# Designed miniproteins, single chains, continued (5): the designs that were tried, part 28

Each design is a single chain, and the fold is of that chain. pLDDT is the mean over its residues in the fold that is shown.

## One batch from the design tools (miniprotein)

Design m16937
Fold by ESMFold2-Fast:
Structure m16937 (fold): chain A 88 residues (1-88)
Amino acid sequence: PRLYRLSDEGLELMKEVGITRREVSEITLLHAIETLLEKKGLIVDEEKRIVDLSNSRLGKLLGVDRVDLKDLEGIVQLFVEAGAIEEL
């Protein structure tokens, strides 16, 4: 199973959804990311699971205005590229 390490910024974001440790499994990370996006983003299409992140701190961090919650693997890659998480 893949493991990820949270940066200080990543841990600050993920503690809002109950993550209190720096190293997490892929399954734990995927659930945390989905919960964080639903909490911080605006769902603009509930059937297509599209979240609007424009004008949010999270959108600024990831460099995107919208994400598809069905593409959690792509969203994880955005967090890696932003330096919020590191694949171990």
Scores: mean pLDDT 81

Design m16938
Fold by ESMFold2-Fast:
Structure m16938 (fold): chain A 67 residues (1-67)
Amino acid sequence: SSDEALQAYNNGVEAFNKGDLVGAQKAFLKAVELDPKSQEVANAISFARSKGFEPLAEVIEKARDKL
C-alpha cells in the first residue's frame, strides 16, 4: 500500500541521514517492492539525486522498471 511505501521511504531518508547508505538503499528498494508506481519511489529517486548519489538513484529506477 501507499502507506507502507511511505514508511519505507521515510526509513530510507532516516538511514541516509545517519550515514547508513546500505540501510537507505534497502529501505528505498522496499518502497519499490511495495508500490513501484508510487510518489514515494519518485521521491526516493529525487532525494538520492539531490544528495549527489546518482548511482543510488539509478539502482532505484532500474528496480522500479523491472516490476
Scores: mean pLDDT 86

Design m16939
Fold by ESMFold2-Fast:
Structure m16939 (fold): chain A 72 residues (1-72)
Amino acid sequence: ERLLSENPERREALRYTARRLRLMGDAIDWGLAGVPEAELRAYLEREGVSPAEQKELLDLHRWAAERAAALA
């Protein structure tokens, strides 16, 4: 059981998963903090996130913002 292996396919899958978790965390944190959607969109574009993934992350950001508002 090693996260780091000599298998490049498994290594790429782990890197992809780590990147997705980081971006999801950023989207939630920025939503909870009240950061505008436009700022997150600019960040995701700079990070080279695909349009499909951007949509998913922006939806998650809106969800987090709505949850923050509901708790206020």
Scores: mean pLDDT 77

Design m16940
Fold by ESMFold2-Fast:
Structure m16940 (fold): chain A 81 residues (1-81)
Amino acid sequence: MDLLDKAIELFEEAERLREEGKYKEAEELVIKGADLLFEEAARNQDWGSVIGASVIISLAKSGKIDPREAKEFAEKTKKRV
């Protein structure tokens, strides 16, 4: 639970940074949040969320993900726990 809440917080901070034009800093926070989401999903043996978090990490490293989309995925994962 704590890791998932921290991931959501990081995605919210990344969204604010993107709004300020700080794209590189936002990308770093999305990667950090996605790593926490992956760890939480793996601990819970939620393989669907493990796959989803892996996709988010890949898209974040490629600069192709919106932090809002990452946050929505984390919120859906939290709803299942």
Scores: mean pLDDT 77

Design m16941
Fold by ESMFold2-Fast:
Structure m16941 (fold): chain A 80 residues (1-80)
Amino acid sequence: STRERVIALLRAFRENSSNPALRAALDELVARLEAGEEPSLAELAAFLRSVPGVSDDEVEAVVAAYARAKGVPLEDLPAA
């Protein structure tokens, strides 16, 4: 399912990140998805940007991966 694919992707980002702030934010996002929430790309980006210590490059990488997992092409993303 799309949710399972998204959760697996976020968990992979978490395990490959050395940034504890990003790891904690991704754990929260996974918990929200498992609870039945489905954040939009804009909501995901806004949440990650609100977390102290998460870089713009990390936000862009997670948002791009989330979009791909949901089947949204990068060129169809809202202008940042």
Scores: mean pLDDT 79

Design m16942
Fold by ESMFold2-Fast:
Structure m16942 (fold): chain A 96 residues (1-96)
Amino acid sequence: SAEEAGKMAERTAESAARTVEEGSKRGTGEGFAAAGIAGSGAGASALIATKAGEEAGERGYKAAMEAAKRAEEAGGESGKLAAEGMRKGAEGAMEK
């Protein structure tokens, strides 16, 4: 389960970053809501990975932090919201 949790965290973070990048192009409410959901999902996956094992948690942390950087680069309030969710999840994973 540790390998699967790590893979899930990596894939979820990548998907979240892509969702934010596409959402920033759509603008307004739909993109903002999608970014919030994507950010929270990536953060949650990182936390789950941490519970599965040290290697999985480290992979989840790294993936979430990279996704957060991409979300900020996408810009706007959507990017900021998603990046915040991703970082909170990644930081929580390292603290717990």
Scores: mean pLDDT 71

Design m16943
Fold by ESMFold2-Fast:
Structure m16943 (fold): chain A 81 residues (1-81)
Amino acid sequence: DGMKKAKELFEEAEKLEKEREELSEKLMKEADEADSKSPSLGEGIRSLGDVLSRSMQSEVDDMMNEARRLVDEINRRRLAS
């Protein structure tokens, strides 16, 4: 069960990381298009993208760290037998 939970956390982290990358690409494209009309709007979109990317990366890091701790705990319990 711990391994299943760790696997689910890794899969969720990978999904969120992919969503972060896709969102970043979309916002960068929108910012580039906005720059042609208003540089300040493009800057605003990039700034929003940075904030969202950092927030999502923090969540990914937390999930990956939890998954690693679960795997390490299972391995230690097996070795302690």
Scores: mean pLDDT 81

Design m16944
Fold by ESMFold2-Fast:
Structure m16944 (fold): chain A 72 residues (1-72)
Amino acid sequence: MEPPQELVDRLRELLPDADDPEVRVELVYLRTKGLLLQGGDVEEVLRQAEELEKAGLTEEAEAARRAVEEVL
């Protein structure tokens, strides 16, 4: 259930290297929200959320999508 380092490296903007799933979900939410508030690309964020979901990180993907909904 720990995300592989390859995935963390590839999705580094959203996905933290955190062992605790609850902490990881919260950090994805905060990182995504921070990125969007700084003018980050919504389409790229949603693409990375889709990649997280395909990797089995469904709660992390939902956290990223929730951040998008809150800043739009």
Scores: mean pLDDT 76

Design m16945
Fold by ESMFold2-Fast:
Structure m16945 (fold): chain A 76 residues (1-76)
Amino acid sequence: MTPEQRAAEALGERLGAVVDEVERRRAANPDWSDREVGRWFVERAKRVIDELNRRFDGMVEGEVVGDELLITLRPA
């Protein structure tokens, strides 16, 4: 498996876990608005992306633009 394939696999797995966590937190916090849930997701996902960026020598980058997270996978 290439380093890029490993990075992509790790990204998919970790983001899938964040999505599952969002669903659990939404169920536990029914008073949270969609906007609050979205902001929490973006912050949590950005932390995951930053961790993967360190782990894969800059191959996984994330940028927050407003309420959106842009993810770039590039060769290191």
Scores: mean pLDDT 77

Design m16946
Fold by ESMFold2-Fast:
Structure m16946 (fold): chain A 91 residues (1-91)
Amino acid sequence: MSPEEAIYTPLAQMEADAAAALQAPSREQAQELLARARANFDTVVHSLNFAHQTLDEMVPGIESVESALDFIAEQEARLAAVEAQVEARFA
């Protein structure tokens, strides 16, 4: 698959679903959107791990293992922050 299909499209969908979850009218809808965001994040992590296992493969914008790990950690922290905000909103 292309990097756009494996990484950039799921990443954009994750960000859109996370933003929508913060504005969702019900807890159930927010949780569904967060589950979709989490699934897209898992797709990105899987794709980056696969790319890392291929020494000759370059992912546009992520050229080293260290950069990929930092990117994963940053996106995980962002998603966790959104999940915490949704939980607080419906508490």
Scores: mean pLDDT 74

Design m16947
Fold by ESMFold2-Fast:
Structure m16947 (fold): chain A 81 residues (1-81)
Amino acid sequence: SAQDEAYEMLRKAIDYLEKNASLFDPEELKKAIEALRKLIEEKASLEEMIETLDKLAAESKDPRLKTLFMILAQELRELKA
C-alpha cells in the first residue's frame, strides 16, 4: 500500500541520517530522527506523515535537513496519485 511504501521511505531516511550524521546539526538531527521514528511507531496516516514532514521542513534551520524533508514530503504526495 502507499502507506507501507511511505513507512519504508521514512525508514530509509532515518538510516541515511544516522549514516551521515556528521553532515547535519546534531540537535536538529536528533529531533528529526525522533520525529520520523514516532511517525512509524504510532502508525501515522499518509496525510499525517506529509503534514509532519512539511512542519519539520518549515522549522529546520539546517538547510540540508530542510531539503531532505521537502523532498520526502513531495515523494509521499506522489504516492497518493
Scores: mean pLDDT 87

Design m16948
Fold by ESMFold2-Fast:
Structure m16948 (fold): chain A 70 residues (1-70)
Amino acid sequence: MDPEDVARGEKLFRERMSSIATPEGGGGVPRLAGRPSLFAYLTDPAAFGGTFEALSPEEARAIVAYLETQ
């Protein structure tokens, strides 16, 4: 686990997703921590029924690293 990716992922999660999701889930949003295919969900949300803006592969990798610590 890369500590720099974890720190960057926490920042990106707060900036891009904190209004629509938490690591644990809530408010009608599913739990993200521990999801299989989390990277695919973040980079192509429409394919998985998500309605948020797709993340770049770099952003998604950082957020996955952060969520794996939750």
Scores: mean pLDDT 66

Design m16949
Fold by ESMFold2-Fast:
Structure m16949 (fold): chain A 64 residues (1-64)
Amino acid sequence: SKVEELKKRMDEVKEKVLKGEDVNVVLDELARILKEALDSGDPELIKVAFEKSSEIHDLLREKE
């Protein structure tokens, strides 16, 4: 499903954060995924995208 594909992409972004990838690279990828979710008009996809985005932002803050 599109939700499973989005979760996989978000998990890949989370893995990049855990590996110490550049914050700007992480934020650019996250912004692209969120834009795609918003453009889809799917409320469940948008909800999952923002929930996962929030988790990734929290993780980035903890590493600063």
Scores: mean pLDDT 81

Design m16950
Fold by ESMFold2-Fast:
Structure m16950 (fold): chain A 95 residues (1-95)
Amino acid sequence: SSTIKRLEELKKKLEEAKTVEEILEVMDRISDEVLSLLDQHPNDNTARLYKGLFSTLYSLTKAYIEQNKDNIEKVKEVAIQFADYAIDIARQLES
């Protein structure tokens, strides 16, 4: 799908990012892509559950990054895990 392809391209940008600011910008773009996809399924109970879980993970990941902004390797690791979760949600919604 176009959404999955865009999320995979954003994951690659996280891997190539050199600053925490770049990582946060890419994470916001990942969030926008996933929320846009979820909003296309307004009457789907599974999509509603994913929206709650994804929003929680997004908030926790951003909080972790703010506490660890001096360690880019750890920041990248959690941001990439967030991207992988976003891709998995997109794959499940498009199955």
Scores: mean pLDDT 86

Design m16951
Fold by ESMFold2-Fast:
Structure m16951 (fold): chain A 74 residues (1-74)
Amino acid sequence: SLDDEFYAVVLEFHRVLAQLPPEVAGELSTRFTELLDRYVEAKAKGDVKAQQEVLKEMQKLLEEAKKQVQQQQS
């Protein structure tokens, strides 16, 4: 389900943030929270298409965060 994918992305994002310096983690966390709010709003409205679009944006931000881990550990 979309919710299963959503929770999987949330858990992975938190694992990735734990590997970053606090300043970088804070910026990414703020951007991710904005997407969380948009997902919850879409779900409340029953807008499945909007949920899917926000989930894709969350997945893109997760990939960006993973690249930041590679840059910080290199």
Scores: mean pLDDT 85

Design m16952
Fold by ESMFold2-Fast:
Order: sequence, then C-alpha cells, then structure tokens
Structure m16952 (fold): chain A 64 residues (1-64)
Amino acid sequence: SSMEEKIKRIEELIRQNERAREIALEMAEDPSNSELMKLLFKAVAGSSEVTIERLKRRLEELKS
C-alpha cells in the first residue's frame, strides 16, 4: 500500500474510535442505564481515548 493509503486507513480508524467514544460517553450519562452499565461505558470511553491518542501519534509520524 502507498503511504497515502496507510494515512487514510489510520484516519478512518481514528474516526471509528471517536464515534465509539462519543456513543460510550452518551450511554454513560443516560439515566435509563444502571450504575454498573454507566461504569462499563466510562471504561469503554477511556479505552477508546487511549487508542485515539496512539493512532494520532502514529498519524503525525507518518505525515512528517
């Protein structure tokens, strides 16, 4: 794959993880969810944040 294809792949993964984090944060604040489910969604959101940061660092390196 070209460098451009690799960059686009990582950008897509960042978008997917950002969307997953957004949904997880919404679910964590939803009053219809149990307290346990809210904690689990907070954990999911935190995991997605770590993944996004890692991918953004990788993207920056590839664009340099």
Scores: mean pLDDT 87

Design m16953
Fold by ESMFold2-Fast:
Structure m16953 (fold): chain A 103 residues (1-103)
Amino acid sequence: QNGILTQVSQLVSPSVFSAALETVANAPSLPFATLFLLAVYIVGAEVDEQAGVDPDTTILDYLEAILLAIRENNLDLASELLERLKAFLQRNGIKPPASPVPI
């Protein structure tokens, strides 16, 4: 848990990470909590299981776009972008962690 959060905080800007935490805290009933957890799991898996590709900029772009969509209350776009990020990681042989990691 803490390791993955540390890895995410290193890969994304502090403002993006802080905004994600604020959004979860202020709107816990929204699917954002699930989307944020899944994004953290995916980024953590990417850092742990690098497949010889450098996806850092692509992952950051997806995370920033997802957070922006959530701030604009465009949950459909946020879900689509998250699925695209998952597909990107899977195509590069990077898998999410086997067990859930609470934030």
Scores: mean pLDDT 52

Design m16954
Fold by ESMFold2-Fast:
Structure m16954 (fold): chain A 84 residues (1-84)
Amino acid sequence: GLDAATRRLLDLLRERKDQATPEAKEYVDQILAGQLTYFDKEAKGSEATPAGVIAKKYGVSLDEALVILSKMTVEEIVDVILNS
């Protein structure tokens, strides 16, 4: 379920937080604090969000990037967040 996936996402982010880029660190901290989600399209600097990073990387729209994220494993989503 979504709750189990979210729990694993948070656990992996906590474990791998030290691997985050300087830009991603604040975003990771906000997710861990429960202030943002990895699908937050309205987050400050869309290019620094997972959806924005996927959109830029694959040359697709933010809506298409969200579809791509929905097909990714939790581990792949964590990797995108840490490299945002």
Scores: mean pLDDT 68

Design m16955
Fold by ESMFold2-Fast:
Structure m16955 (fold): chain A 77 residues (1-77)
Amino acid sequence: MAAREAALRAAAARVTAIGREAEPELLAADEEKRKEIEIETAERGIAALEEAAAAHPEAAEALAATIETIRAGVEEL
């Protein structure tokens, strides 16, 4: 079903855009500040994926798996 793939691609593009927006701050930051920015960026990404899952129930299961992966990464930071 094309709708599920379109929703997943849109969500991935949005998360990528959030990451790119944070890149200049990450490059300028020391290790501790970089960790803070990575956590904030991950939280923005999770919020975007949660919004996408609510708007696109057909993609919700795959988006939930991605959210869990990001949360696990944040806990390791």
Scores: mean pLDDT 80

Design m16956
Fold by ESMFold2-Fast:
Structure m16956 (fold): chain A 58 residues (1-58)
Amino acid sequence: GVIARVLQADTGLSEEQVAEVVRLAAAGDFDGAVALLQREGGLSREQAESAVRALAAE
């Protein structure tokens, strides 16, 4: 989706890493998706939480 492409561009994450975040969000693993974005994408907790909520809303 559009949010996944924006996230890849903003964080420099690989397509595979973005796909993993999307999979975790779709599975309801909000904490896992947030942790991955913070660790690999360099996002703050607030930024990561907002991104995961946006992905889940697609």
Scores: mean pLDDT 78

Design m16957
Fold by ESMFold2-Fast:
Structure m16957 (fold): chain A 64 residues (1-64)
Amino acid sequence: SGETAAAAGRRAAALGDGAGAASAGYEWFKNGHGSRELAVAAVQAAARGDAEAAGRLAIESAYA
């Protein structure tokens, strides 16, 4: 569920793991859930080293 994806995203962000947060959001989107735009934004934030933004965007993607 979106709640499970959001919990994973929050945990990864709290640990500074932007790539983990973005991966969780993108996998949630690939399984037919959430926002494509927000999932892509989370991956882009992780790529530039912004773990907090990646986590927030992954959480938003899960509930979109």
Scores: mean pLDDT 68

Design m16958
Fold by ESMFold2-Fast:
Structure m16958 (fold): chain A 99 residues (1-99)
Amino acid sequence: IPLDLLVDMVALALDMMNEKDPERKERLLKELEERARALVRQYFADVPAEEAYEALMRTLEANEDAIAERLNASRSSVRQAMATVAQLVYVEHYKLQQE
């Protein structure tokens, strides 16, 4: 998974988490869910949801320093956003498996 893609998804998650306007928050969440579905289809189509979650979390953790530096965000904020991204990927993957 390219670092730029991870940075963009974590940035979107941070924006969504910090958004106070309900309409903007819902729009950001829908965008993040669409990106999560695209990521599943591109990188995790033939992988179970749990394995995809674990692999994504390991990839995010390995890039935590680079993500925090590029976003100029605190480590704690980045970790919360990374967990949000991984959880949404898990949920969207689970939905796709129920076809």
Scores: mean pLDDT 84

Design m16959
Fold by ESMFold2-Fast:
Structure m16959 (fold): chain A 84 residues (1-84)
Amino acid sequence: GKKFTVVVHTDNGRTGSFTVSADDSPVEIGQKVLEASVLAGGGQPVKIEIYDENGNLVGSLDVDPSWTPEEIGKKIKEEILKVS
């Protein structure tokens, strides 16, 4: 399936990124968000941007601080499925 790049922006002005597909589970995507946040410098995720294989922005969302990692992953998957 199509591959997407997810860019995680943290509350300390850092960014991390990872690759996903529509086949990835919400739990797996959510864990990748946490890993990207740690690698970016350990801030809280505040914004997600989703890019296609050609580098076009295809989705974005603001992260609610009350969301679990699985809920963040579910929201990312919902955006990917709209363009898959």
Scores: mean pLDDT 84

Design m16960
Fold by ESMFold2-Fast:
Structure m16960 (fold): chain A 100 residues (1-100)
Amino acid sequence: LEELREEAIATVDRLAAGAVELAKKSNPEKADEFAAQVDTLARTARKAIEEGPENVPAALAAIDAMVQLAETYVSPEQAEKVRALGDEARAAILRYREAA
């Protein structure tokens, strides 16, 4: 269970970092603004995961918000990469919930 929680948090951090790097390439003049919003959503998701499996819906909502926001900042080609990172994060969070 602890290992699944750590993996879920790691996938959130990977989504956040990946989204920011892709946004820097696609929309560099707004990258700092985007990074600040992504940091807030990533912290929300991590906190929900850390608080326990009952807060997974809040974590998933933050992941969905992060992916939707990223899609507006990245190019269409990079949007597929962001969605893949989001799918990975959602899958890890759901595995954590189901194992708890």
Scores: mean pLDDT 85

Design m16961
Fold by ESMFold2-Fast:
Structure m16961 (fold): chain A 70 residues (1-70)
Amino acid sequence: SKELEKVLLESALAAEEGKYEEAVKILEDFAKSLGIDIAPLPKEQEKLILENLAKALKESGLEKVKEFIE
């Protein structure tokens, strides 16, 4: 969905910039909007996941990732 694509993009870009608190909040706010309670993860684990996502977006290009997420 377009909402998921935007959320993942904004979260990944925030993580790429080292703004992990903002990246996590973006994902949490999106999950809450869907009525999903995500279990609290240690910041180190969430940071690693978001860093890997940011690297994937950087390497493959945003438009190619968009086709996969949609």
Scores: mean pLDDT 63

Design m16962
Fold by ESMFold2-Fast:
Structure m16962 (fold): chain A 62 residues (1-62)
Amino acid sequence: MQTATLLAGTKDVAEAKKMGEAMVAAARSGKVLIEVEFSTEVDPEAKEILERAAEEGRRLVA
């Protein structure tokens, strides 16, 4: 499995939900584990969504 890092600065919660779903789907498929780094401009709710998606991805590949 490959690991990729996503730099996230999104202020759109709907975009964050879509990205989170894609991250979990990628990990579940065994293709790539996506970790996230956040800019200071990221929306707090979007950050929480992406952090939970990254944690779920890590759980799926452990």
Scores: mean pLDDT 79

Design m16963
Fold by ESMFold2-Fast:
Structure m16963 (fold): chain A 100 residues (1-100)
Amino acid sequence: SLEEMVEEVEAALLEAYLAFAASFPEDDPAYQAFVAELSRLGKELREALENNDEEKFKRLIQEALDFLRAFLAEYADRLSPADRARLEAAIARLEEVLKK
């Protein structure tokens, strides 16, 4: 269901947040940009669920994937190997949801 897919996406975004928060202090501009975008995505995902808007939901997952991939590419060297793996797993989980 769309509800189950939203819950899976939110869980993946939480894992991405935890991986990033472990490596970056709250006063880092990269941390602030990351949290702002995840907060926007979370809000819009809930709005898409409330409106039963599957097209908007899929677009938001694609936006999340593009954002997380760009951040991983730019900041990989600042992540621990464990936190990098956690972020990569979150990206893979979002890719799985998009295939449904």
Scores: mean pLDDT 85

Design m16964
Fold by ESMFold2-Fast:
Structure m16964 (fold): chain A 59 residues (1-59)
Amino acid sequence: SKTYYAVDEEGIAVLRDALGIEGRSFTVDEIEAGEKRVFGGGDGEKTAANLEKLGLIRR
């Protein structure tokens, strides 16, 4: 099963401004797609784990 992350308002602003992702829930695949679009690559799982550790997203 795919893991969906819920996003707080602070997390919404960060994901929009850094990765161009908008909405209230995201998958690891969507985070990784944003990283590829903005930075040319990235590890979506590692980025999701770091955002969760910062309290910006939740499972």
Scores: mean pLDDT 73

Design m16965
Fold by ESMFold2-Fast:
Structure m16965 (fold): chain A 79 residues (1-79)
Amino acid sequence: SEMVTVSWTVVDEKGNIVAEGSLEVPADATSVTITISNVPETGTYTVIVAGEMMSAPQEKTFTANKGETVTVTVPLTPR
């Protein structure tokens, strides 16, 4: 199966980048799971996922506590 790279960025409620990375997924993937370790502050965050195989970036909002490790699953919109 063909593998493609997706990029992800996590922003806080003020739009500051708190984490980012990339991973490889199958080109026909319908979701991606991202783990965010050691959240800097308690609050609301948004993860934004984008990749060349996607028709549009996807966003998911979540809440976390300071020092928490959270796992977020984001649905994808493949081309």
Scores: mean pLDDT 80

Design m16966
Fold by ESMFold2-Fast:
Structure m16966 (fold): chain A 84 residues (1-84)
Amino acid sequence: SEAELVKQAEEYWKALIETLRKQAEAGKLSLEQLKELLEIVKKELETLEEEGKANGIPKEVVEVAKKYAEEIKKLLEEAIKKKE
């Protein structure tokens, strides 16, 4: 069901964000890598709704992905500021 897909997406994205946060805190990502990832996330955020619709992904799943992509963007921006 769509509700099950939303739950799976939520669990996946939460785990991914926690992993990324821990890697950033441990200094495993260089300033160059952080900036490159930020540009990738920004581009994905611009196309998420269109790509989701084109691939038949439920709107609710796209909204979850957008929410967590914005959290990743914020995390990367904060990590970059701490290294500058």
Scores: mean pLDDT 78

Design m16967
Fold by ESMFold2-Fast:
Order: sequence, then structure tokens, then C-alpha cells
Structure m16967 (fold): chain A 61 residues (1-61)
Amino acid sequence: DEEHRRRIRDAALRAGMSEEEAEAVVENFELSTKDWDDETKERATRLIVQHFLDRARRREA
């Protein structure tokens, strides 16, 4: 879980979110995925990270 939390937080920060906003995203993700299996949670983590990285790229372009 620590690795998933770090990946989401880093991606959100890169997308321009504040540390407070990034922590809120991580907290909500943890709560939403509490009962999910590891494979589904990893897939969701990848999608969220990709979303933020795409947003960061558009902001930088």
C-alpha cells in the first residue's frame, strides 16, 4: 500500500496539486479501494497515475 500511496501522491503533485490536495486524493483512494483485491487496486493505481501524468503533460505543453 505504501508504494501505491507514493505513486499517486507523486503523480498528483506533478499535475499541479498542492500537498494537501495530493494527500486528500491518496486518502480517498485508500478508502475507496479498501476491500479491493491487489490486482484490481494495482490497475486502478495505474489508471489514476496515468491520468495525473497526462494532466501534467498537457499543463507543461
Scores: mean pLDDT 79

Design m16968
Fold by ESMFold2-Fast:
Structure m16968 (fold): chain A 76 residues (1-76)
Amino acid sequence: MEEEKRRLEETLANAMVQISRAHGLSIDEVYELTRDVLVTHLVEKHGLSEEEAEEIVNRAYERAKRMVEAGEVVVP
């Protein structure tokens, strides 16, 4: 995985955890609410294909779930 895509994945995962904690939502709820907006933003602003954007968002979601499950949660 390229460094830029890895940093985007990590940044989005941390953002999902922070939104989850700030609003009392599950990571699943954050993902469902933000997925389409994040995919559109990555395509329009970063020049990624829809498939690449979906892959990054999905990996960020998986990472965020693992962080919460393991108790390794980033404080806002």
Scores: mean pLDDT 77

Design m16969
Fold by ESMFold2-Fast:
Structure m16969 (fold): chain A 73 residues (1-73)
Amino acid sequence: SRNRIFAESQLSLLRMLLVSSRRESPAERKATARRMQGRIDAVRKLSEDLSQADRDKVLAELASIQADMQIVL
């Protein structure tokens, strides 16, 4: 579905932001963390319109990204 493709695109963007944040200053990383949290919240809301199987996959990936954010940011 288009919603699934959009969610997967947003997850890819979030992973790229994590990689890029490793080259940022501490202040820039805090700004990136806030921006990423907004995108995570939007993807979580969108996941409500997905099938249970696709929603579970998206939510698991968001949880992984959030765990990585706590380590890196």
Scores: mean pLDDT 84

Design m16970
Fold by ESMFold2-Fast:
Structure m16970 (fold): chain A 92 residues (1-92)
Amino acid sequence: MEKRKEELAEEAKKALIEAGAPEEQAERIAEALAEAAALGEEAKEAGDEEAVRAIARGVAEAGRHLAAGDYEGAYEALQRAIREARRLLEEH
């Protein structure tokens, strides 16, 4: 449900701010992380291993960007993963 995504986004935003991310960047990255998590669960339920791997790779790439202080790169990595997972899920 929508409430679960909002809760995940709020927790991720709090964690990113505590790690030193600017609030605006923390918010958009947290929303993208929540969307990626939701798509990852949907892909698992669908048995779409390629979509699961696409989300996992995107989250790992975003994590590397965050560690480097590249918030824009982290957001772009998550958005690419989300788009790829959605395309893969649509091929059913």
Scores: mean pLDDT 82

Design m16971
Fold by ESMFold2-Fast:
Structure m16971 (fold): chain A 89 residues (1-89)
Amino acid sequence: SARAKADEAAAEGLKNKDRVGGLAEALSILSGVPAQPTREGLIRALAVAAAKEALKEGLSAEEVLENAGEEPNNREIAELVAEIIREKE
C-alpha cells in the first residue's frame, strides 16, 4: 500500500540521517568550522575546506571560478570558495 511505502521511505531517511551526521562531523574536522547535517551546511563546510587548500596553493578567487566549469553543483561550491578567498584577500 502507499502507506507501507511511505513508512519504508521514512526508515531509509533515518539511516541517511546517520550517514549525513557522520559526513558533517568529518567536514567539521577538515574545515575547522561546525558543519550542520543539511545540504547547505555540508556544502558550506566543503567550501571552507576547499578554500583553505586553494589559499595554501596561492589560487585566486577568479582562478577557482574559471576551473569549476559549467556543472551547476561545481559552480555552486566554487562560488562559495571564491567568496571565502575574496574575504581573505
Scores: mean pLDDT 69

Design m16972
Fold by ESMFold2-Fast:
Structure m16972 (fold): chain A 77 residues (1-77)
Amino acid sequence: SREKKLEEVKEKIRKLLEEREEESKKSGFVPELNKLQLAVLMARRLLKEGYDKGLVIEALSEILGISKSAISKALKR
């Protein structure tokens, strides 16, 4: 199911957000990123791990509240 795959990608993104928050608490060295910069960083990591591009963009758009077109354009750089 596409919905099940989308939820799996969303869970992965939530874990990446939690890891980033914990790293910030430990090192104090995690730079503050705006939502679009964060979306691009996470998208590149997930795409490298073999996740579907359309699902990654949709999941990030829903979790971070950014348009799918903005994420897609930023990734084409």
Scores: mean pLDDT 78

